# Ledger of designs, part 76: designed miniproteins, single chains

Each design is a single chain, and the fold is of that chain. pLDDT is the mean over its residues in the fold that is shown.

## One batch from the design tools (miniprotein)

Design m2785
Fold by ESMFold2-Fast:
Order: structure tokens, then C-alpha cells, then sequence
Structure m2785 (fold): chain A 65 residues (1-65)
């Protein structure tokens, strides 16, 4: 059903948001250490997660109410 599909997408989006929050925390810790290489690596992962979240958000918005 449409509601079941919406709930599953919301669950996936929330999971990715959690991963983004954790990754942002790791980036801040790396910055505090002056580990610029690690910051750059983590920033790339963060960008990929944000793109995946945007993709799922667009999919959610495409479901007719």
C-alpha cells in the first residue's frame, strides 16, 4: 500500500539522517585534532550520504497523496 511505502521511505531517510549526524560529529573531532586528510575523506562520505537522502526525499515527494 501507499502508506506502507511511505513509512519504509521515512524509515530509510531517518536512518541516513542518523548516519549524517554521526559523521558530522566525526568530522568535528577530526578538525579538533588537525587531521585535514581525515576531514576531507569524511566530507566526501558526508556528501554521498546527503545525495542519497535527497534522492529518497524526492522519491517520497513523488508518491501521490
Amino acid sequence: STKDKILKLIGEILRIIGEIIDLEREIERARERGDEERVEELEKRLEELKKEKEKLMKELKSIPS
Scores: mean pLDDT 86

Design m2787
Fold by ESMFold2-Fast:
Structure m2787 (fold): chain A 89 residues (1-89)
Amino acid sequence: MITDEQALAEARSALDAAEGNIKKAKEYVEKGDIHKASVYTTAAGVWLIAAEYYASLITDPAARAELQARIDKVRKEINEVGKLIEEKK
């Protein structure tokens, strides 16, 4: 069974990747490159799913709360970028 330490490391790594991809997606929306914005938004979503999975395996309530706050923030940003992509196309 995966340990809390392993789950934390994997969840944080996945969140870092999701955050990086959504930041790039926002940059491409501003530049008018909707295709690249869509690609990076999709990548952010995939990493967010991985982060949610690993966060679900953590038993420490404080660590889960930290990760859940980051997950919620990234999810909101993905939704907002998705709306911007639809508005521009």
Scores: mean pLDDT 86

Design m2788
Fold by ESMFold2-Fast:
Structure m2788 (fold): chain A 53 residues (1-53)
Amino acid sequence: SLEELLRLIGETLRRIGDVLQDLIDGKLSQEEADKRLAEIAEEYRKRLAELDA
């Protein structure tokens, strides 16, 4: 549904923002941030595919 899609987009953008903020704050290394962003992208792709089915 559109509601589920918008929620997924909102959640994904929030998670990306949190990773970037933690990187800026020195809580994550660049390598750790890259890994977390890859995990977020994989989860987004998986959940997006479930909505398109």
Scores: mean pLDDT 85

Design m2789
Fold by ESMFold2-Fast:
Structure m2789 (fold): chain A 68 residues (1-68)
Amino acid sequence: SMEELIEKFKRSLEGLKKVLESGDRTLLLVALHEGEELLKEMEEKGVPKELIDEFREVLKRIREALAA
């Protein structure tokens, strides 16, 4: 269901936030790759824009951390 899908993506978002807080370069690289694939899936499945926007923001912060 859409509700179960949203819950799954919210859990993935929490995982990305924890990786971002860790500052571990290897985990950040893996999280960026996996997160970009998840973002494509979210856009294709029509999940709420608010969740997509929050996901994009966290991925942006991961890219910035990797560029530092």
Scores: mean pLDDT 85

Design m2790
Fold by ESMFold2-Fast:
Structure m2790 (fold): chain A 84 residues (1-84)
Amino acid sequence: SRQKKIEEILFEMEILEGLGLISLGVGKIANDPSFALENLEKILEELKKLYEELKKLGATPEQIAKAEAIIKRVEEMIEELKKL
């Protein structure tokens, strides 16, 4: 079903956010923001592709809002890392 596929994409987006948090932590601890920044930018690019798929599948406003919140949090991780 389309709804099941939408739920699977949202779950994948949550996993990508988690990987982003790990990358941010590594960048802070290792004092290597360039590597962590590259990883977070790749994660953000993938999240934006998944977001476009959600829209094409007719995800609900609540599902779209959840995806947008994930993207915004990863964008905030990138900005935090850039301040190091």
Scores: mean pLDDT 88

Design m2791
Fold by ESMFold2-Fast:
Structure m2791 (fold): chain A 66 residues (1-66)
Amino acid sequence: SRAELAAGAAEAGAAASAGPEAGKRARIYQFMAGLDGLDVAEAARVGGEAGGGPRAAHWAQQMGAL
């Protein structure tokens, strides 16, 4: 759980360091996953793969998706 939170935070930080493009890409992935009817946990994982955001990291931690 704590390791998952640290991993999520690191991915969010990496996305921020990679610039707005990486963050925008992560948000698009989460949006598209939602359109495809994926549940929140799956959407959080998809967003995490592309860099995710703090909200995605938090939800992934709560759902155990990370």
Scores: mean pLDDT 50

Design m2792
Fold by ESMFold2-Fast:
Structure m2792 (fold): chain A 65 residues (1-65)
Amino acid sequence: SEVIKKIAEYEISPEQVEKIKKALELIEAGDYDKGIALAREAGIEAKNAEECKEKCEKILAVLNA
């Protein structure tokens, strides 16, 4: 929730949005390490793939609302 609030407040760049989308795709494909690393490049910190997926999904849901 804290990360989602910050991203919604600061207006995420199109490049960061594409990195978040790609990170989620990599995690869904089973490339957990690559997905987590790409999410980190977009400013999303996560301890594991499940947390990373949840954070990415919530951010994209806010942007698509």
Scores: mean pLDDT 75

Design m2793
Fold by ESMFold2-Fast:
Structure m2793 (fold): chain A 67 residues (1-67)
Amino acid sequence: ASETVKRVAEAEARRVVSEAARRAGLSEDQMEALIKEAIERAVAALDAGDSRAAREAIEQAVRTALE
């Protein structure tokens, strides 16, 4: 995937996971851990050519933050 696509995915992951974590009352350390994991998984999926898996990695981090 292009660097632009990866940058957009990283920005989106930071935005939605941060919002979910703050609403769930998670600590800053927990929020940063979830953001980092979401970004790593999304970028790995994009490098493998799997944009669906990248999106699902971000969605899974949001679900984890809320539950």
Scores: mean pLDDT 81

Design m2794
Fold by ESMFold2-Fast:
Structure m2794 (fold): chain A 65 residues (1-65)
Amino acid sequence: SEIEKYKKEIEKDPNNSKAYFNLGKVLARQGKLEEAIEYYLKSIELDPSNQEAWQNLLKTIAEKK
């Protein structure tokens, strides 16, 4: 599955910002908003220049509340 794929990428490289971002997107699509927020935050921590991650984070927070 996509989740297993991105989790394996993170296991191989814990600093892979793109893998955290992609996992967040998959979780958000499944309605797992709290988990998606955690992965978006980790992606931003590793790469603060990812504007799409910031936008997806804010959108997901708004959807939760």
Scores: mean pLDDT 86

Design m2795
Fold by ESMFold2-Fast:
Structure m2795 (fold): chain A 87 residues (1-87)
Amino acid sequence: SEELRKEILKAFVELLKEEGLISEEEKEKALKLIEEGKFEEALKLIEEAVEKTLSKLPKEEKEKKLKQFKSLLEGILFAEETLIKKL
């Protein structure tokens, strides 16, 4: 379901904002793209936003946050695959 994919990606974007990996402005832009069904554009914006945020952090904190981001991204991809199999 496209609607279910939107809800998963919206939850991911909210979590990234709560973890300080993206700004409020970047969150709003990503949510708009998700609502429009532009998932590839939303993910690209998220990746660029996270990279920008990580570039401002000390090396140790950057490595920790990058690992966290990759783990979250793997989680959403697994959720999407699992939900497609239940349809």
Scores: mean pLDDT 79

Design m2796
Fold by ESMFold2-Fast:
Structure m2796 (fold): chain A 75 residues (1-75)
Amino acid sequence: VEEALRRAAEEIAKEFGLDAEEVEKALRELIKKWGQEETARALRLQAEQLRKEGASPSLVEALEALARALEEAAA
C-alpha cells in the first residue's frame, strides 16, 4: 500500500500542479475517513473518468494500482 500510495500522490501532483507530500497526506486522510474499500471504489471511478478524458496513462495506472493495493489490504 505505501509504495502505491506514494506513486499515486506523485502522479496526481504532477498532473494537477500540486505538492506530492500534501496529496499523499490528503489520500491518507481519505483512506482513514472512508475506509479502504470505499476509497478503492472512488479511485477506480476516478481512474475510469480520467481515462475517458485522455489523462496521462501513468496517472490512470497509479490510481488503479492504489485501488488494487487497498482492496488487497481490506481482504
Scores: mean pLDDT 81

Design m2797
Fold by ESMFold2-Fast:
Structure m2797 (fold): chain A 72 residues (1-72)
Amino acid sequence: MLEERALELLRRARELRAAGRHQEAARLVREAAPVVEEAAYELASRFVSEEEARRYAEAAREALLAAAARLA
């Protein structure tokens, strides 16, 4: 499922960052970004409008991409 896949990618990125492999960690965070976007949309769409859910999902993706840029 999307949530489980997103968490696994982010867990691996955390391990790479801890090992000093910042560029590899950044790459995994970028790979996780679209998965997190889909997971955030799925979760938010249960509680808010479809349009609001899309905005939350886009914000989550953008936050991860910004984090990846700072990491590398």
Scores: mean pLDDT 82

Design m2799
Fold by ESMFold2-Fast:
Structure m2799 (fold): chain A 70 residues (1-70)
Amino acid sequence: SSARERAERLIEELRKLKEEAKKLGDETTARAGELAIETIERLLETDPEAAARGGSQALTSLRSRLKEHK
């Protein structure tokens, strides 16, 4: 798949993580997810490879935090 397609899938996964964090009352992780989505969407306009890398890193980090909360 293209870098753009990978970044778009990562944005969708971050949106799911944000909603899960909200359901758990983890407002800090939900807010971090929201900011990550905004950053990656901006990067996607100019550098899809950087957007995909950033999305992957953000998703890994935030998933780790969310698992510890559960």
Scores: mean pLDDT 85

Design m2800
Fold by ESMFold2-Fast:
Structure m2800 (fold): chain A 55 residues (1-55)
Amino acid sequence: SEEEKRRKIRELVLEEAELTLKGLKALLEGDEEAAEEYFRRADELARERERLLAE
């Protein structure tokens, strides 16, 4: 349903934001490897969100 789709998109937006924040925090702490992993996961969620929005 449209409501389920919108809920899923909101969940993906929140998860992406949380991962991005963790990545930025890792960069500030000098942990580039952890930051890259968080940003990679955030990018995956962003692509999933874009796919759902295109439907």
Scores: mean pLDDT 86

Design m2801
Fold by ESMFold2-Fast:
Structure m2801 (fold): chain A 61 residues (1-61)
Amino acid sequence: ATELAVRAVAHVLRAIGDELEGNYEEAAKSYEEAARIAEQMGDTELANRYRKKAEELKKKA
């Protein structure tokens, strides 16, 4: 049950690292994967937050 939450967090941490390096396209992809996992867990609010962050990063790329 907690495995999906751990995977989502791992993708978010990767996205933060990519964003700090200026790799906005890769950061956006990582947030999109985290959103997909959150949606699989039934957490639509968290999924929407990650998708919004991915869209913001795409605007910088």
Scores: mean pLDDT 81

Design m2802
Fold by ESMFold2-Fast:
Structure m2802 (fold): chain A 77 residues (1-77)
Amino acid sequence: SMMEEGKKLLEEAEEALLAGDYETALELAKKAAELAKDDPALVAKAKGIQAAAYLALGDEETARRYREEALELGRKA
């Protein structure tokens, strides 16, 4: 299912983030959010990964925005 594919992409995005491959983490997290768009918890997790990647890349403003979106979506889950 699209939800299962989205969850797999989130796992791959987390692995990329831990490996320091921030661009790959952003790409995979974005794709995961698109596939799992009807699941607020999975979208929140994807936005959290994007926030962490942007912070690691030095984009603190973009990271803060994604973190705020992740927290808001997590409250709905």
Scores: mean pLDDT 86

Design m2803
Fold by ESMFold2-Fast:
Structure m2803 (fold): chain A 55 residues (1-55)
Amino acid sequence: SRAEVQALRAEGASLQDELVALSRKAIDKGSMTEAERQEMEALAKRIVDIRRKLE
């Protein structure tokens, strides 16, 4: 349904913003912890999953 597509698009946008925020924090401090790396990987995987569902 259109509502499901809109919900997936909104989730994808939110996850993309979070990924960008984490990337900027890592750049600013010049390092990334294992926990931060795992969080970014999880966000990236969910974004890819959403994009596949919207194809």
Scores: mean pLDDT 84

Design m2804
Fold by ESMFold2-Fast:
Structure m2804 (fold): chain A 69 residues (1-69)
Amino acid sequence: AEENAQKILELAKPYLNMSEESQKNALKLLLEGNRAVAGALLREVELAGASPELIEEMKKLAEEVLKAS
């Protein structure tokens, strides 16, 4: 779960200006099963111009994290 959540944040970094504190908070909320945070991250990355393939990969990782929560 934590590995997949970390991977989501790693994939999001090139598209989002996230502080270290914001990254830690997002990681915590993803591990707690917060679907709204997962959805917000995916939306922001998509709006920043990420490929459909990257969005699909992030969605799969998010579902695995949320299942494990």
Scores: mean pLDDT 79

Design m2805
Fold by ESMFold2-Fast:
Structure m2805 (fold): chain A 75 residues (1-75)
Amino acid sequence: SKLDEVKEWKEKYLKKARELGASPETLAQIEEAMDEIIKLVEEYEKNPNFPKENYDYLIDRLRLAVENTLVELEK
């Protein structure tokens, strides 16, 4: 399911961040962003009358923010 996929992304991002030596603060920020994505997916699955395009857009923006944080850690 999409929810399972997003939960796997959370585990992979946090593992990568730890391997890159992320601070506790940065790990908390990644976890918070991923938990927000999980919340959006759960809300959409319960309430499919909401515009899917808006949910997809918000999920993509939050995911991009996490990936940008990981790129910054690689510098």
Scores: mean pLDDT 80

Design m2806
Fold by ESMFold2-Fast:
Structure m2806 (fold): chain A 68 residues (1-68)
Amino acid sequence: AEAAAGARGQAAMDRVLKLADEVIKKNPEELKKAGTYQNIGDMIGKLKKEGKSNLEIAAYAVAATKAG
């Protein structure tokens, strides 16, 4: 059970990291503006209001943290 849960978690993390790399490549300047921790919160709130999935929100948060 733990091994299966770990494999599922790893797959989800791999998707988040892949999406984060894509977001960084497409929007590096915008992510740098959001890369301060104060601005990341505002960005996440806006994405939630827009109906973005938890996966997309996580990818943007990771991308902003790496780019900022």
Scores: mean pLDDT 68

Design m2807
Fold by ESMFold2-Fast:
Structure m2807 (fold): chain A 110 residues (1-110)
Amino acid sequence: MSDGLKLLEEIVRFLLEEGIEAVITIRGNTIGIETASEEDAEKLKPFLEELKKKYPNIEVKVVGNLIVITDKDGSLAKVSPEEIAELLKRFPGVEVEVIGDTVVARVRPL
């Protein structure tokens, strides 16, 4: 599995394990995470710091309830939207839609 797919899997798994509802938007080398509240985004901050240690080529920006992760090595951009959707559909509680070159995943922990 590519580093981009591993990165995405770790993000989704963390959201599900912590019970954090979010909308994930993936396009090219960018992952947008929109949480229900700024408080939920704050819960992600320690995880994002650990993620940066594992994936040193990512850039992370947090603005309110929106987190933007940019994969600067381009490994995520090399993955097709269909392959991203196939990975994400394997997670219970994740609803996935492909819109052109964009994948939208709605994470609703049970």
Scores: mean pLDDT 85

Design m2808
Fold by ESMFold2-Fast:
Structure m2808 (fold): chain A 56 residues (1-56)
Amino acid sequence: NAAGRAGGEAARAAGEAGDADASMHEGVKPSNLANTPEGARQAGEGGRAGLEAGGL
């Protein structure tokens, strides 16, 4: 549905922004971060922010 797509797109944008920010920190490998609990937590936060932004 349209609301679900909007929420998913917002979550993806939030996740990409968070991942890009983490990639800017010297000495941190994005691939390693993605497989850590921290990476998973940030992805979860992005999903929740996306749902809230989508009004769900």
Scores: mean pLDDT 57

Design m2809
Fold by ESMFold2-Fast:
Structure m2809 (fold): chain A 62 residues (1-62)
Amino acid sequence: MEEAKRYYELGLEYEKKGELKKAEEYYLKALKIDPKFKEALEALIELGVKELEEAVLKVLGE
């Protein structure tokens, strides 16, 4: 669906701005419209890895 693609593109834009939470929200909206949208699913997995890295650095880096 075109709507799923548009939400995915918005997610990419927010990720480029460093707005990881907004990027996650838009990737989730894309998957709600098209659950088979692999690109949005892969983007969410990569975001989860980045968020985990930041959480570990916050605990370790202090």
Scores: mean pLDDT 75

Design m2810
Fold by ESMFold2-Fast:
Structure m2810 (fold): chain A 57 residues (1-57)
Amino acid sequence: GPRRARLTYTGPDGSVEETEVTGADEDELATRVGDAALAGYRRAVAEGEGVLEVEDV
């Protein structure tokens, strides 16, 4: 069945955004999580004090 992961981004002002990523298998999920995590990391760096967390569901 599909695999899922949740990405939570907390901005420097305490705002929280949650995104669910789904893959058909573990390999697809790993690729999609990697892409999303890199995008979140770039956003955190740009905002200076943002935090990105990744959790499997």
Scores: mean pLDDT 76

Design m2811
Fold by ESMFold2-Fast:
Structure m2811 (fold): chain A 63 residues (1-63)
Amino acid sequence: MPLDVDAWVAQLADPERAVRLSAARELGEAGTEEARAKLLPLLDDPDPWVREAAALALRLMEE
């Protein structure tokens, strides 16, 4: 896909937990500074699995 990062960022606002989980993981693998900035608000997501995915993605980007 030509601009997957933009698509994944949009998916972080999706009402479906599974979509947000997938987007968080993909952004973590992308490892860009933009992706990191967009993942930070997910640490406050109401779903505990989404929060864990965001934390793991951010940790992956630091390694």
Scores: mean pLDDT 75

Design m2812
Fold by ESMFold2-Fast:
Structure m2812 (fold): chain A 119 residues (1-119)
Amino acid sequence: DAVIAEAKAAAEASLAEARARVAADPAAEAGYGGRVTRLRTPEGRLVESQGLALRVRDPATGGSVDLEARQVSLDGEIVEATVRLRITGPLSPAQRRTVEGARALAAALQTELEVEREE
């Protein structure tokens, strides 16, 4: 579907925008949503897409947890989603909450949580 492909491209752009905002934010915890895109199919169905990025860093260890997600929905039903979590170093209590949040988000978006660990 051409509209779904356009929405998917918009979700990638939205995620890139959110990632750039997180990278520019010096806070130990920084989270941003990118632009929400709303489109209509030829049949008049609503397509929405968005990306988001969150980083939780422990300045004492240099460890970080980076969460990235994007989704495309059709009339409120998820048709495409990714949730990715990157973990560097040992997990603080705040970072463990982020991991739990990532699992909840993946479940809500009806997708598998992708986890990458770097020590």
Scores: mean pLDDT 85

Design m2813
Fold by ESMFold2-Fast:
Structure m2813 (fold): chain A 90 residues (1-90)
Amino acid sequence: EEIDKLVLEAIKHLNEAMKAFDAGDREAAREHAQKAIDYLKKIREIRPEVKELVDKAIEAINRFIASTDPLERRRAAAEAYSNILKIRKA
């Protein structure tokens, strides 16, 4: 229940980061990406057993923010989303 709320908040902020990039607002995109990472770090503290999935999601979000290629950004966002969903099912 607590983990589900944190997972949904991470997904919400990842979606807002993608929306901000599409709108050309890179500062808002970085802020929302950081919030998603902060929620993922909280999940890792509560459930150390999902650390690998959390670390993969954070790495993917960092690649999303750093990417200048739209295709690479899309792949990174999809990878982040996939790993966040796996945390919920673990």
Scores: mean pLDDT 86

Design m2814
Fold by ESMFold2-Fast:
Structure m2814 (fold): chain A 84 residues (1-84)
Amino acid sequence: SLVQSTQYLIIALDYALNGDIDQSHQYIQQALQLSSDDPTVSQYLQQALQSTDSDQVVTYVTQAIDIISQRDPQSRQIYSDYIS
């Protein structure tokens, strides 16, 4: 589910913003399992998993959320609610 993937990525984003890269990576892995059929989303999530820098993880996770939000209105709403 793109909605469930987005929820995991929002949790991953919160952990990355707080410097908890290990926890962030665990939630990115969960999101990747749900979005493995989207090569663009998978590419950004794999780049996030290869990074130990909080700013880089935030950048890649945000790019993945943006792509999912463009594809799925429900995922867009969840992300919009998070950032408002």
Scores: mean pLDDT 86

Design m2815
Fold by ESMFold2-Fast:
Structure m2815 (fold): chain A 94 residues (1-94)
Amino acid sequence: APLPPAQPLTRADLEIELATLPNLKWNELAVNIVESVAGSERLKELLKKLKEQLEKYKEETKDWDESDLELVNRETAAALNAIGLAFLVRMEEA
């Protein structure tokens, strides 16, 4: 199914981005996903909750050592993967 006109991303492009998640800016990817599924309140709620969790982690980890930062990076990657998968499921439903 075609993407909403708000974002000219194809499903194939999104799959490539998901493969490179650890190297992507989480905020930019999250914005693009929200814009692509603007009508989905469920995905907007999930994205809002994940953003709040990521901001909390960043604030709490300012003075953390390298091993603690590795945990935050792992949680961030998991959150972005969840958002990306939710978007792919939405595209398949359309």
Scores: mean pLDDT 53

Design m2816
Fold by ESMFold2-Fast:
Structure m2816 (fold): chain A 87 residues (1-87)
Amino acid sequence: MKIDLGEGEKYKIVKLTTFPELDVKEAVIERDGKLESVAFVRKGTDISALDLSKYYAVLIVDDETFEALKEGDEITVPKEKGVYDVT
């Protein structure tokens, strides 16, 4: 759990969509009156197949965090766009 770009901001997941065939969960958050998409990916998943341009951030999480994620959860999202290992 190291985010090199400093402290993230907390957002509530408005909607969560699970893609089990891709080991991806897409979270929608509201940021500055806009809906932004964040991808959650299991640790060890090959993200080269993921369309990174669709997401504000891609967060690599452990299996426990990935399975536990649901709508209404509060998540920390890095302030800058990117791919982050947050296990």
Scores: mean pLDDT 74

Design m2817
Fold by ESMFold2-Fast:
Structure m2817 (fold): chain A 60 residues (1-60)
Amino acid sequence: GPTVYTAKKTVPAVDSTSLTLKKGEKVVVLEDLGGGFYKVKSLLTGKEGIVPSEYLKPVS
């Protein structure tokens, strides 16, 4: 299945394309946008958005 990532810390929303995450919230990466940004889907909320990849760590 897709690799699951966990938010290292709370990620604030900075614009309408970004996704707010809580520390420890699990996401799946849908697309690597380049430049250190991922399009992700939250497994908690089902919402999609853009998150800096530096705030994510793999759980595998």
Scores: mean pLDDT 80

Design m2818
Fold by ESMFold2-Fast:
Structure m2818 (fold): chain A 82 residues (1-82)
Amino acid sequence: MDKELEQKAVLLYSAGQILKAAGEFSASRGDLETAAKEYEAAIKLYEEAKKLLESMENPDKEFIEKLEKKIKEAKENLEKVK
């Protein structure tokens, strides 16, 4: 069970990274509306990954800390394109 949850968290994290990168690209092109949507999607994926990890019997604290940093970065990027 925990291994499957960890695998899901990794997939959500990877998807979040792709969307964060897409948001950065959209912002660099001046497409702030698309960038905002992509950052919001990235934040949602990172938060879901964090919730899955926190629900585990032995939470991966390093991965949770990494997700918290990524959520903060994505929220800061989102605020800049509002």
Scores: mean pLDDT 86

Design m2819
Fold by ESMFold2-Fast:
Structure m2819 (fold): chain A 66 residues (1-66)
Amino acid sequence: SRLDELTEKYNEWLATKSPEEQIAIRDEITSEVEAKVAELKAKGENTPENIRQIVIDVLEEKLKKK
C-alpha cells in the first residue's frame, strides 16, 4: 500500500540520521499528525480513513523536504 511504501522510505531516511536527529524528526511528525487529527475531531471527521490520509500526507511532505 502507499502507507507501507512511505513507512519503508521513512525508516530508511531515519536510519541515515543521528540519534538526536531521529528523535527530532519523530517528535515533529507526531506533533503535526496530532494537530491535524485534532482538527478532524473538531469537525467530527476523525474516521480511520481520514486519519490514515493525514499520516500519508505528513510522511510525503517530510520525505520531500528531507
Scores: mean pLDDT 81

Design m2820
Fold by ESMFold2-Fast:
Structure m2820 (fold): chain A 103 residues (1-103)
Amino acid sequence: MEVSVEEMLEYIERAAELLRRALVEAAERNGGVLTLEQVQQVAAAVVQRLEDEGASDALLLAARRLGGRVIQLVRENGGRVTLEEALRFVEEAKEEEIKRVTA
């Protein structure tokens, strides 16, 4: 099924919100800081949950792309982030993905 740009933007927003919530929960368990490995685990858990819930290929693609970009930004940040930095990286990944699908 061909996904419209408008539907893709909704999937990007949903993926970003799920990733933000999962990062908040993980940071609360870890004193407000996350390692690269913990961010990788969070991103993988979000994708796995969406697969288990029967999410569309487009939503799964958005979640994988956002998660992968956040992981890259965490590596560039020395492999460790505060919750504030992690949430900023989700917004940066979201903005980049929106630009990609609207170009």
Scores: mean pLDDT 87

Design m2821
Fold by ESMFold2-Fast:
Order: structure tokens, then C-alpha cells, then sequence
Structure m2821 (fold): chain A 66 residues (1-66)
């Protein structure tokens, strides 16, 4: 699931959402000991970003592709 968070963060950076990318990387680091599923990782990545429709769409796409 660490690779999932890095892929989401990179997609957010490519879209110019640098603050959202940093938040996702921090969520990924915080989850390293939790052995999350991709679905659980997507829920964590959305935490604090659910009000940004562009970030939500990117996270949804990366989760579907994983």
C-alpha cells in the first residue's frame, strides 16, 4: 500500500496539487505499520482532501488502477 500512496502523491504533483501530494505522502508514512488494504489506504488518503474534487478524482482513479 506504500506504493499506492506514492502513486497518488505523484499524480497530485503532476496536476499541480502540491499541498495535497504532501498530505498523501504523510498519510502513507503514518500507515506503514498498519498493513492497510488499497481500499483502506484510499480512505486514509481522502482524509482532509474530500473537499477538493480534483484530488478525490485522482485518488479514485489510482485506487481503481491498483
Amino acid sequence: VEEFFERVARALEEAGLLESAEAVRNAGKASLDLKLTVEQGAQLALFGLEDDPEAVEIIRRVAEET
Scores: mean pLDDT 72

